# Designed miniproteins, single chains, continued (4): the designs that were tried, part 60

Each design is a single chain, and the fold is of that chain. pLDDT is the mean over its residues in the fold that is shown.

## One batch from the design tools (miniprotein)

Design m14200
Fold by ESMFold2-Fast:
Parts: C-alpha cells; sequence; structure tokens
Structure m14200 (fold): chain A 92 residues (1-92)
C-alpha cells in the first residue's frame, strides 16, 4: 500500500528529527504521516513522546489516547500514557 509506505517513511523521518531534539520538525512529520494514515497508532505514540519531552502533557495524553483507541493492546503507548499522567500530577 503506497500510502502506508509514505506514512511510514514520514514517521521514520520524524523519529530521526526527534532524536536530534528537533521537536517542531518531528511533530510536523508525524502530523503529515497521520494525515496520510489516520489509523497509524505508532505515529500517535511518537507524537505523544515529543509532546511529553516538551512538557506539553495535555497534548501528549491526547496523542497516546488516540494511539490506544486505534490499538488497545499497544503496551508502549499505555506505559507512556501512565508515565505522563504521573509526571503531570508531580510537576504541575
Amino acid sequence: DEKKKKAKELNEKGKEYASQVKYDEAIELYKEALKIDPNFAEAYNNLGKVYADQMQFDEAIEAYQKALEIDPNFEEAKENLEAVQRLKKLLM
């Protein structure tokens, strides 16, 4: 599926930018991936991680919840959601 390949490429590029702490560029790439494939749970999880790293906890929670709505068995997204909810309570 050509569309899913493009979404995966954008997601991988987003992960590269996130690893370089280029968060705005990473967010843009993940959002482009999600525009092409709205059911891309991994891209929502990655978007949530970037929001969490910036302490944008409400945006991170929303992104992880969307990942879990798409894939309820996505353990990494569940663990990330629980971690961000805990951090929000402790820091804010």
Scores: mean pLDDT 90

Design m14201
Fold by ESMFold2-Fast:
Structure m14201 (fold): chain A 60 residues (1-60)
Amino acid sequence: LSPIEKKIIEAMVLNNLKKASARELAELLGVSQSTVSKALKNLEKKGKLIRNKDGYYQGA
């Protein structure tokens, strides 16, 4: 995993987030929503996260 991908997973675990949006994670990590969105799509492609119908990402 890339550094940003690892930070996303770590932030979700440490903050007890069962699901999160790109905007929420961007605010939490202090990075751009664009950066987080790209990382979330990569994590979904790698089977680490699942995107639900409401646009939230959750653990696979």
Scores: mean pLDDT 81

Design m14202
Fold by ESMFold2-Fast:
Structure m14202 (fold): chain A 88 residues (1-88)
Amino acid sequence: SEKLKKAEEYYKKGVLAFNEGKYEEAVEYFEKAIELYESVSDEVDKKDLARLYYHLGIAYEELKKYEEAEEAYKKADELLKEINYPGV
């Protein structure tokens, strides 16, 4: 999928921005990647989406946006529970 390829590109750009301390830019890229992954939910690995939400959470923490960070971490945990505990 062209959308999945674009989501991967945004994810990589987000990681690079995060590693450079550009946390607002990292958040923007991670949000764009999440939007694309969620638009193709049947094709996305829930583990990859969970990792993305986790990265979004840590980027929000660096920006001191703790409520947004908590929401992102909860979403990552929910996705991981669906993988590790079927039917939970």
Scores: mean pLDDT 82

Design m14203
Fold by ESMFold2-Fast:
Structure m14203 (fold): chain A 66 residues (1-66)
Amino acid sequence: MLSAEELLELARKLRREGEELIEEGRKLLAEAKTIEEVLHGIGLILRGIGLLFQAELLEKKAEELL
């Protein structure tokens, strides 16, 4: 079983990665010239949002263990 500290560390990592993916996806969308580039940008944003959601769940789980 992961400790509360390990869950918080994982949550911080996922939050950083999620924020980076959203930023990268937004940049790609702003510069997109093809449908494939638009879809790629959207995909990165959605992946980033998913990581942020996972981080929130891990943070809540860690609070329950403290």
Scores: mean pLDDT 85

Design m14204
Fold by ESMFold2-Fast:
Structure m14204 (fold): chain A 59 residues (1-59)
Amino acid sequence: SAEAEALAAEGLALMRAGRVEEGQRLLTKAYILAQEAGDDALAARIAAEAREVARELGL
């Protein structure tokens, strides 16, 4: 969904800007919206990107 994609993009941008808690919150919302929309590919991508950024930040 367009909303899930927009929230995921903003969440990743916030994490990169050091606003980690806000970014994680948006990524969680994006993941839930993608799952509710039945967009399994987007949900998997959001989860993978969130985990990778968290790993790089030592979380």
Scores: mean pLDDT 85

Design m14205
Fold by ESMFold2-Fast:
Structure m14205 (fold): chain A 62 residues (1-62)
Amino acid sequence: MAERFAQLTPEQQARVLATDKPLEELAKELGISPEALRAARAHYGVPDEPVVTREEAEEILK
């Protein structure tokens, strides 16, 4: 899994880390499996789960 990520261009690696797109769309764009992207993000400390926005966090705390 990590080897597949290492073969990506720096631009593609940045997209994986930034999570600008859903995991499945990134996997198709990069030509690798969603599981490989999850492993890569875990390796670099990027959460696999969607993060809530600041506003959503405030609503949950109310």
Scores: mean pLDDT 59

Design m14206
Fold by ESMFold2-Fast:
Structure m14206 (fold): chain A 70 residues (1-70)
Amino acid sequence: SKEEEIESLKRQLDALREGRAAYDAWVAKQLADPSLTPEQKAAIAQRAANDHAVVDSRIAELEKKIKELE
């Protein structure tokens, strides 16, 4: 049903948001690590920015699908 599809998409959205939050926490920990060089931190920040763009795009797609079904 439409309701079951919405609930499935909401669970997928929640899982992506949780994964993103955990990833952001990990990145913040790396950027605060005094044992890492500025160059290593810059590389981590750039990878995180690219990963964020992909995940944000997927979150937006799921949010749009949920809104269209509601």
Scores: mean pLDDT 88

Design m14207
Fold by ESMFold2-Fast:
Structure m14207 (fold): chain A 50 residues (1-50)
Amino acid sequence: GSLEEEGRRAYKLMEELRKNRNDPEKVARIILEDPYASEEAKKRAEELLK
């Protein structure tokens, strides 16, 4: 995909994470449900659910 589109999606993801940073379960769900999230981000999200 386009690097610009990927950047905009990453920015939106970071904004959602920032808004929900005090709710680890919500943060983890957002990352795991995002098809554009990196493997590293998904691994971190799985650890948040433990």
Scores: mean pLDDT 71

Design m14208
Fold by ESMFold2-Fast:
Structure m14208 (fold): chain A 96 residues (1-96)
Amino acid sequence: GLAAALAEEAVRTAEDALELAKKALEAAKAAAEPTPETVALIIAAAILAIGARFLAELALARKPDAAARAAAERALELAEEALKLAREALAIVDAK
């Protein structure tokens, strides 16, 4: 149903956000100066993480079954981790 579709998309979006956030953090640590590419990764990770949170909250609002609820909760956890790593990457960029 719709709740399951929203939860599945939330997980996929959150996993993409986390991958980009990890890449952003690695790039931020490696570079002596901030690069436009690193900033773009931070922005992309943040946008996808916020999107995943929104989709997960929409799924949870629709009385999901146990599987869809677990997926939505996992998406929220992954999105929060992605935002944390994106903020850490941004702090490193700002310190340079």
Scores: mean pLDDT 89

Design m14209
Fold by ESMFold2-Fast:
Structure m14209 (fold): chain A 72 residues (1-72)
Amino acid sequence: RIDELEREAHRALQEGNFEEAEALLEEVARLAADSPEGRARALGLYGLFYYAKGNLEEAERLGQRALELLAA
């Protein structure tokens, strides 16, 4: 379910299909919204998305937010 959506999102990112990757990440975020771990997981994936697009500043910020959720 969520794991399968993550695999598809990773594939889309590797292929440079950013529109498809964003839609898949949004679905992961919706399904994983109920827990801090799930929200951190979604933030980490969005970090990879922005890294793949070349937005390193946003990727770093999202990674930091994911760590903050897990450390709280």
Scores: mean pLDDT 78

Design m14210
Fold by ESMFold2-Fast:
Structure m14210 (fold): chain A 59 residues (1-59)
Amino acid sequence: SLEEKKQKAKERLVATLTRIDDSPEVRELAEKFAEALLNNDVDAARKYSNEIAKVISYR
């Protein structure tokens, strides 16, 4: 189902991000992003994913 694919994508994303940047800031944002996905909060998910990308790219 779409929900199962979304859950797996979430788990893979968190694992990938913690492997690239294990900083507390990235970890906190990754957890907030994962929680937003679980709650189907698309706006929050987009916000946190963009913040994660900025932190990783601009470090």
Scores: mean pLDDT 75

Design m14211
Fold by ESMFold2-Fast:
Structure m14211 (fold): chain A 58 residues (1-58)
Amino acid sequence: SAMEKRRRENLDRIARDPEAAEGVLEGLEYLKKTGSPKAQEFAERDIEELRRRLAERE
């Protein structure tokens, strides 16, 4: 979907800036702990995808 494409493009941009990625990961980890079940599921997926991209950049 267009929304998923935009989400992935945003994560790709974030992953290119390690400091921005760290801040985003902190926010997603907080959302994983405090969000609704759907928000927790989305946060977990974004965390995994972003961490994978960051590992590929090292």
Scores: mean pLDDT 78

Design m14212
Fold by ESMFold2-Fast:
Structure m14212 (fold): chain A 56 residues (1-56)
Amino acid sequence: DEKKKKILEEVKKRIESESEKQIREHTKGNLEEHKKYMEELIKLTLEETKELLEES
């Protein structure tokens, strides 16, 4: 459990870091829409990762 929790935390940090970078690169007026899109992707990716860890 602790190991799975650590993996999810690391994945979350990586995705959030990349998301912030992407958002900053798209500051030309599409920032709000891009931010919403990235938040949705992070949520879906974390849920998928959690399911994979529980399944294995």
Scores: mean pLDDT 72

Design m14213
Fold by ESMFold2-Fast:
Structure m14213 (fold): chain A 76 residues (1-76)
Amino acid sequence: SMFDDAALGAQLVADADEKTVEELMEEAGLSEEERKLVREILRAKAGESAAGAGEGRAEKLFEALAKIARTARAKE
């Protein structure tokens, strides 16, 4: 499901190195807005995360994370 894919994407962003995440974003065809949201998570994970859990922003991020997970799964 999209929820499962987004959760996997979040885990990949948390656990993978920055270069791997950037490559997955490029292969997944994320928009500049989606890439910015994912990069904000990468920056925030060094401190307290969850800044900006707004409605439209959260939905966009959720879609971006799902795309990352699907791209990673397709490569395996």
Scores: mean pLDDT 70

Design m14214
Fold by ESMFold2-Fast:
Structure m14214 (fold): chain A 69 residues (1-69)
Amino acid sequence: SMEEAARAIAEALGISEETARGVLEYLLSLGLSPEEAVELAREAAEAHPGQPHAALNELARRAIEKAKA
């Protein structure tokens, strides 16, 4: 569900579920599935541990690149 995906993104990035929901909606608007959004969020978090703002920027960059493919 979208709520489960938003929660997973929130946990991966260390952000609120409300913020994660907005992030998920943006990623879905780029054509990503909820599963793809969660996977990219985890990858972005791994690239920037304990840095939610940097992880969010990385997530946006990766999502845009994937959408262009």
Scores: mean pLDDT 84

Design m14215
Fold by ESMFold2-Fast:
Structure m14215 (fold): chain A 82 residues (1-82)
Amino acid sequence: SSLDEAIRLAEERGDEELLRLIQEAKRLLEQGDTDGALQTLLRASALAKSKGIEKTALALLKEAQRLDPERKELALAVEKME
């Protein structure tokens, strides 16, 4: 999954802050907290963008879009990064 790829990339880089956010999003998804997961994925994506990790940021945005496909702002954010 895109989350598992993002986790692997964060672990490979030793980015503990980014890894913590991605793991938190995964935990929230497993608990059924879709809104909390969305907010955490957006925070993780913004952090990845600030670090120039475009592939990870895009993967996190795509996961957020998958959770809320009707949210046009997420579709636009994905398009801007592709």
Scores: mean pLDDT 79

Design m14216
Fold by ESMFold2-Fast:
Structure m14216 (fold): chain A 118 residues (1-118)
Amino acid sequence: SVKDVALGFIDTLLELLDQVKWRAEQIEDEKKREEILKVVEEAKEKLEKIREEIEKNPNMSAEELKKKIEEAAKTVLEALEKVKELDPERAAWLETLKRAVEVEKKTAIEKIEEEAKK
């Protein structure tokens, strides 16, 4: 279903943020580590709220689900940019994650549009 596509996309983003969190926990600079973990946790909390809104609204339209996907993607892309500024040594890896978010977003939106035609 279109709802399952949207939930699957958000779950993929949560897993991606968990990878960023795991990497950040290995940073020896306590202040830098805490700042990055805060950015990641705030992004995860926003994604969990979007996920809950989708789960609680069985009649959410394809257009509304696409807006939720765009909102979720924007949240993660903004968080990854902030992490890149705090941890420039990992900029190349973080840019790879940003590209993965953009590809997954495009794929999820295309799947919703295809399912909405059925």
Scores: mean pLDDT 89

Design m14217
Fold by ESMFold2-Fast:
Structure m14217 (fold): chain A 68 residues (1-68)
Amino acid sequence: MDLGLQLMIEKIKEATEKALEEVKDEKKKEDIKKLTEETIEKLKTELGARKRLEAAQETIDYLEKQIA
């Protein structure tokens, strides 16, 4: 497994867990879970390292905004 890809997935999972702890609305929790799953699938299928990093960071930024 690509170590860089694994680290990006772990960061997304950590950000998702924090967002899910703070968010009380069930619909929003489901939206967060769906976004996380879609981003991880994109990271697995994208061959460009920079595109993967950008997609991961965009998702992390979105998740951080949910807890701010």
Scores: mean pLDDT 76

Design m14218
Fold by ESMFold2-Fast:
Structure m14218 (fold): chain A 80 residues (1-80)
Amino acid sequence: NRDQGDDYLNRGDYITAVRYYSQSIQQDPNNSQTWTNLGRALLNAGYYQGAIYMAQRSLSIDPNNQQAQDILQQAQSRIS
């Protein structure tokens, strides 16, 4: 499901990417990269509050995840 999410994210189909990443999180909720990629899909789809939440969940698992930090900053800048 994560690999399928990555395919749809790269194709610009962010809503479908969100669905596959959500399924992947149900299987492995402790994978910080899946939370990061879900946050990126939500950010690109314009769901900024969701992107913030997902990035924070990724950072709670891996505080040094630079991609999650970048998504958090970008999403926060869009609602401020």
Scores: mean pLDDT 85

Design m14219
Fold by ESMFold2-Fast:
Structure m14219 (fold): chain A 59 residues (1-59)
Amino acid sequence: MEERYKIVEEAAKKLSEVLSDEELEKVVNELLQMARTQSAEEVRKKAEEIIKKAEEKAK
Protein backbone atom coordinates (compact mmCIF):
# COMPACT_ATOMS: atom_id res chain seq x y z
CA MET A 1 0.00 0.00 0.00
CA GLU A 2 2.90 2.41 0.72
CA GLU A 3 3.99 2.48 -2.96
CA ARG A 4 0.39 2.92 -4.16
CA TYR A 5 -0.13 5.77 -1.71
CA LYS A 6 2.97 7.54 -3.05
CA ILE A 7 1.65 7.25 -6.61
CA VAL A 8 -1.65 8.88 -5.55
CA GLU A 9 0.19 11.64 -3.63
CA GLU A 10 2.42 12.54 -6.60
CA ALA A 11 -0.58 12.51 -8.96
CA ALA A 12 -2.49 14.80 -6.58
CA LYS A 13 0.40 17.31 -6.57
CA LYS A 14 0.45 17.48 -10.38
CA LEU A 15 -3.34 17.60 -10.70
CA SER A 16 -3.66 20.39 -8.11
CA GLU A 17 -2.01 22.69 -10.70
CA VAL A 18 -4.75 22.10 -13.32
CA LEU A 19 -7.90 20.92 -11.49
CA SER A 20 -10.32 22.72 -9.16
CA ASP A 21 -10.38 21.69 -5.48
CA GLU A 22 -13.64 19.75 -5.99
CA GLU A 23 -12.37 17.90 -9.08
CA LEU A 24 -9.06 17.15 -7.37
CA GLU A 25 -10.81 15.68 -4.28
CA LYS A 26 -13.01 13.46 -6.47
CA VAL A 27 -10.05 12.15 -8.50
CA VAL A 28 -7.85 11.59 -5.43
CA ASN A 29 -10.64 9.64 -3.71
CA GLU A 30 -11.07 7.45 -6.81
CA LEU A 31 -7.31 6.78 -6.98
CA LEU A 32 -7.16 5.98 -3.23
CA GLN A 33 -10.02 3.50 -3.65
CA MET A 34 -8.14 1.87 -6.53
CA ALA A 35 -4.94 1.80 -4.45
CA ARG A 36 -6.71 -0.41 -1.88
CA THR A 37 -8.06 -2.91 -4.45
CA GLN A 38 -5.69 -2.70 -7.45
CA SER A 39 -1.94 -3.17 -8.01
CA ALA A 40 0.54 -0.27 -7.98
CA GLU A 41 0.87 -0.69 -11.76
CA GLU A 42 -2.88 -0.20 -12.32
CA VAL A 43 -2.96 2.84 -10.02
CA ARG A 44 0.02 4.41 -11.82
CA LYS A 45 -1.54 3.78 -15.23
CA LYS A 46 -4.84 5.37 -14.17
CA ALA A 47 -3.09 8.34 -12.54
CA GLU A 48 -0.99 9.00 -15.67
CA GLU A 49 -4.11 8.81 -17.86
CA ILE A 50 -5.97 11.32 -15.69
CA ILE A 51 -2.96 13.68 -15.53
CA LYS A 52 -2.48 13.64 -19.32
CA LYS A 53 -6.16 14.37 -19.98
CA ALA A 54 -6.24 17.18 -17.40
CA GLU A 55 -3.01 18.80 -18.67
CA GLU A 56 -4.10 18.65 -22.33
CA LYS A 57 -7.50 20.16 -21.47
CA ALA A 58 -5.81 22.97 -19.49
CA LYS A 59 -3.67 24.02 -22.49
Scores: mean pLDDT 78

Design m14220
Fold by ESMFold2-Fast:
Structure m14220 (fold): chain A 99 residues (1-99)
Amino acid sequence: VEEAEALLVQGKYEEAVELAKEELAKDPNNGEAQRVLGEAYLGLGKPEEAIAYYEKALAIYGEDDVGTQLNLAAAYYAAGNKEKAQEYIDKAMESVRKS
């Protein structure tokens, strides 16, 4: 996913989506490709799509994965769901506390 991450940094979100989907076609359990899709859809102004991909990444990495919980918080905030965003921030803080 290093190439897809480089595309995200360059703001080439549609190209990042295409590359990450190719990676998922090779390995459907690629959590990093799911995360890249989430970030790319956020960059495209599609937070609802981003939420779906971040939830798939969370299922792969585990419910206590701090990075993915924070990604979900950002996506929910962008979608205008501040209560759900705060819920994931709180979950991430609890995951850090338990480690």
Scores: mean pLDDT 82

Design m14221
Fold by ESMFold2-Fast:
Structure m14221 (fold): chain A 56 residues (1-56)
Amino acid sequence: EEKEREEAEKERNELLIERLKEAKKIKLQEMKAAGAPQSEIDKVEAEYDKKIKELE
């Protein structure tokens, strides 16, 4: 019971982490291409990194 719930949670978190990493990469590339300020890019990167850490 506990093992099954832990496995399901790990799988879900793994998918969310993958999605966040991909979204982060795409978003940062788009922001750089659009000429966004470095301070704004850093802020967005930090927000994604925080979300990823919460799932790890």
Scores: mean pLDDT 79

Design m14222
Fold by ESMFold2-Fast:
Structure m14222 (fold): chain A 77 residues (1-77)
Amino acid sequence: MEESRERAEKAAEAASKVEGVVKAFTIELDSGSFLVVVVAKDEEAAEKALKAMEEEGAEFVGLTQQGDLWVGSAVVR
């Protein structure tokens, strides 16, 4: 749905503006929902990015460490 897409794009953009974020992007799911993914240099940057995504209407999914990077995920329904 167009509203979910716009919210997901805004969430990714908000996350990408956080210092320490390497990349933020969206993935369209078969359900019509959007997964918003952020890759950050440290846990603090990932947590700040996830908070920014939640302010745009994304729902927290998970946060995990991948080597020296932190990957956060949230969903927009």
Scores: mean pLDDT 83

Design m14223
Fold by ESMFold2-Fast:
Structure m14223 (fold): chain A 55 residues (1-55)
Amino acid sequence: SELLERHKKLTEELLEKLKKLESAKTPEEVKKVLEETKPILEELKEIAKEMKALR
């Protein structure tokens, strides 16, 4: 389904950000990556909510 495909794509993007966090060497780099992950997490939450509503 479209929602499942979007969820998978965003999950992959989130995993890439987490890998970037592991390689971050400064608090500033960590903060930047965390700020980038916030919108991805929020979109994932909304998609998950939509998927549950369809059960």
Scores: mean pLDDT 80

Design m14224
Fold by ESMFold2-Fast:
Structure m14224 (fold): chain A 68 residues (1-68)
Amino acid sequence: MIEFKSDNPLVKEIFDVIKEGYEKGLSLEEIIARLRAVLEKHGVAPLPDAQLRQIAENLLEVIKEKEK
């Protein structure tokens, strides 16, 4: 089974942000802003907004599909 447990802090924080955003009904823009902050915190090079949007949308879709 796919678990959200990870020894990688970056991966864990990314999943936490997406799950929290989905559960709280945050806007896509708010989720993208939080993802950007997490990536910057972990020293990841700045990603274009379009790429961050795609990551957020793909992970949100996976979470929504789990509900159905």
Scores: mean pLDDT 73

Design m14225
Fold by ESMFold2-Fast:
Structure m14225 (fold): chain A 75 residues (1-75)
Amino acid sequence: MEELAKKIKEAVEAGDYQLAIAIFSTAKEVGAEIYAAVGEAYLKLGDKEKAKEYAEKALEIDPNNERAKKILEEV
């Protein structure tokens, strides 16, 4: 799980938002950090609706996820 979350975060940081989403699609199990990173990828692509959806999913798993909270402030 952590390895996939790290790869998704690295893709987002590199500006490769499509790669981040593609890596997410291969996830067998999804944790809060993966949802938060995917939400950030959608936010950067301008898809505020999907960014909000994934940020909310991250907070359902981990209510203290700072990345997800920040995404919700920007949508």
Scores: mean pLDDT 79

Design m14226
Fold by ESMFold2-Fast:
Structure m14226 (fold): chain A 76 residues (1-76)
Amino acid sequence: AEELTKRAIELAKEAKKLAEEAKSKEELLEAEVLLGLAGIELGVAKVAGASEELVEEARKAIEEAEKAIAEAKAKL
């Protein structure tokens, strides 16, 4: 469970980085795919009994990535 949550955090952080660096809508698509995978990993981790502390960290990382993607879409 913890490993899935850590993976979700890593995927969300990578999605945020890709979104911040994106220069086109096509490049932003890769960030969106990673964000989707982060959400799936977190969902599975929650069902598998991941700790609330790690789940909250993953949720915040996903929120930051979502905001970065939204900001990038507005600029592209």
Scores: mean pLDDT 82

Design m14229
Fold by ESMFold2-Fast:
Structure m14229 (fold): chain A 62 residues (1-62)
Amino acid sequence: MDKVKQEIVSMVNKSKSPQELLEKLNELADKLRPTDPELAEQIRKLGVELQQGLELLRQRQE
């Protein structure tokens, strides 16, 4: 879990946009699903939360 958490933090710091981060999180969740389905589900939920935050930010940018 620590290794995956470190990878997620690295993705957050290296991602140039929330959309790019969301894509990376979805890919990571898919790769982890056969090995660690619980962790994959947690990452998928994190992606959903990020997408909701992005939608709220888009609504602010009239």
Scores: mean pLDDT 73

Design m14230
Fold by ESMFold2-Fast:
Structure m14230 (fold): chain A 96 residues (1-96)
Amino acid sequence: MKSELARLATALALAAVAGVINIEMGKDVTPDAEAVRALGDEIASLLEKAGLPDYAKEVREQADRLVASLKAGNTDEAIEAARKLIETVNEAIDKI
């Protein structure tokens, strides 16, 4: 479980970085936003199974914020949302 959550968090961070790069390059961020949503949902599902429903809720809310920031082309907000999401996942991993 911990290694799976860490792997998914890394994949989400990479998707967020790709999304930020695509914003800066004026490219379509839809694939990156969809990847963030899918990975966020998978992380939240695993956290619920681990008995951490409050962390699962926070991850979903932060993933929604990250997706919205990417779609809006707001690079600074996307970076902050990604940072908070990764921090929440790391805190949750420490509880398992």
Scores: mean pLDDT 86

Design m14232
Fold by ESMFold2-Fast:
Structure m14232 (fold): chain A 66 residues (1-66)
Amino acid sequence: SALEEELGRLLREAAELIEQGRLEEAKKMLDKARELIKQIGKTDPVVARVAEHELEELEERLEEVE
C-alpha cells in the first residue's frame, strides 16, 4: 500500500540521518513513521507490529548516539 511504502521510506531515511549525525531530522522522520504505523494498525495490525519493532530499534540507536 502507499502507506506501507511511505513508512519504509521514512524508516530508511531516519537510519541514514542517524548515521550522518542529523539527529533532529531523524527524530522528525521517526515521529512521522509512528503516526503512519498507527494508521496502518487500524487495517493491518501484523504489518504495524513488525514496523513498530523496526521503529523501536532505530529509536534505541538514536538514543545511543545522543
Scores: mean pLDDT 83

Design m14233
Fold by ESMFold2-Fast:
Structure m14233 (fold): chain A 90 residues (1-90)
Amino acid sequence: SVREELLAARPEIRRELETETNPDRREQARLVLEGIERVEAGEVSVEEALVEVERRLLELLEKKLKEEGKMSEERKKLIEEKRKELEERL
């Protein structure tokens, strides 16, 4: 079910990647698309792909917040907690 939904979303995410003008959102769509394609190729499970994509999206968020001067101690803690949760998901 989740796998079928994920694979079915690929054409929409591909269109988003082609039409999105915001470079951060385009990069997010690219990471999600790569995850879906790796699941389709049988390289990773759905759960492994979801964890990897979330981890990479978190890295993009951290980078953007640092570059924009929006990184707070609270945001650093939330990012670290989320990273730990992802590691514990196996």
Scores: mean pLDDT 80

Design m14234
Fold by ESMFold2-Fast:
Structure m14234 (fold): chain A 60 residues (1-60)
Amino acid sequence: MEDEIKELRRELIRAVTTASPEARAKAQELYDKAIKAYEEGNFEEAVKLYREGVDVARAG
C-alpha cells in the first residue's frame, strides 16, 4: 500500500499541472484528506482519496 500511495501521489501532482483551477481545488481537498488518512494509519482510505483526486484532476 505505501508504494501504491507514493505512485498515486506522483500521478496526482502531474495531473494537477494540466487541470483547470476548479479541478485543482477539488483535487487539493482530496489530497489533504488522503494525507490525513495516511497519518492516521488508514491506508485504504488514503489510497481511495488519492485515486479520486487523480480522477478529478484529469477530468478538469
Scores: mean pLDDT 79

Design m14235
Fold by ESMFold2-Fast:
Structure m14235 (fold): chain A 85 residues (1-85)
Amino acid sequence: MKEKETNLLVAANLLIMAGDYDGAIATTIELAKISENPVEVVKEVAERLIQAGKKDEAIRLLDAVSPVLTPEQKAEVEKLKKEIE
């Protein structure tokens, strides 16, 4: 499980570096489904997208991941989204 989480996080980062933001978002959603801390993982990927100058893609990630999160995790992601917007 933890090895798969690490591999998916590495894959998401490589996709961001390659300019494949759709792939990075899809990979992060899969990572969030299996992660012990989905909010922290989503936050890390969103911050990397912002650093790459892709604020709109970071917002899109936060919206796209919402269906796989608990209500408490959704509230944390909504706070992050408001800070970015």
Scores: mean pLDDT 82

Design m14236
Fold by ESMFold2-Fast:
Structure m14236 (fold): chain A 71 residues (1-71)
Amino acid sequence: SATEIRAGLADAIEQLRAGDVESARRNLEVALELARKAGLEEVARLIEQALEHIDDVERALELLEQARSKL
């Protein structure tokens, strides 16, 4: 559901800000699968891009905030 995806993105954003990249990665992988299953193609693309650039925290956060704005 959109609620579960939104919650997962919020948790991942907080985890990235705290420097917990591995917890953020796991939450984003779950959110990505939920977005794909729901047919939310743009949200899924933004999550996938954030995962590809997860070590660039500022860029990943920008992409995840964009994903949240599309929900």
Scores: mean pLDDT 88

Design m14237
Fold by ESMFold2-Fast:
Structure m14237 (fold): chain A 75 residues (1-75)
Amino acid sequence: DEERRRAMKVQMELAELARKLEAALPTLSPEDQQRARALIREARDLMIELATGKVSVEEAEKRLERLRAEAEALL
């Protein structure tokens, strides 16, 4: 139950991060647009890997923290 709650939270935060990056795309430089699109792809890939059991919740949480930090640098 707690592990499922943590996984759901990671999924929701990844989806929100991707949404924020997509919304910001028109305001970014071409270089930052490329970086943002790469982060969106990584977030979506992580959502699939978590949903299919290819990564642990703990590993997904670590990767989310990294993605969030990189996204914050663009936003």
Scores: mean pLDDT 88

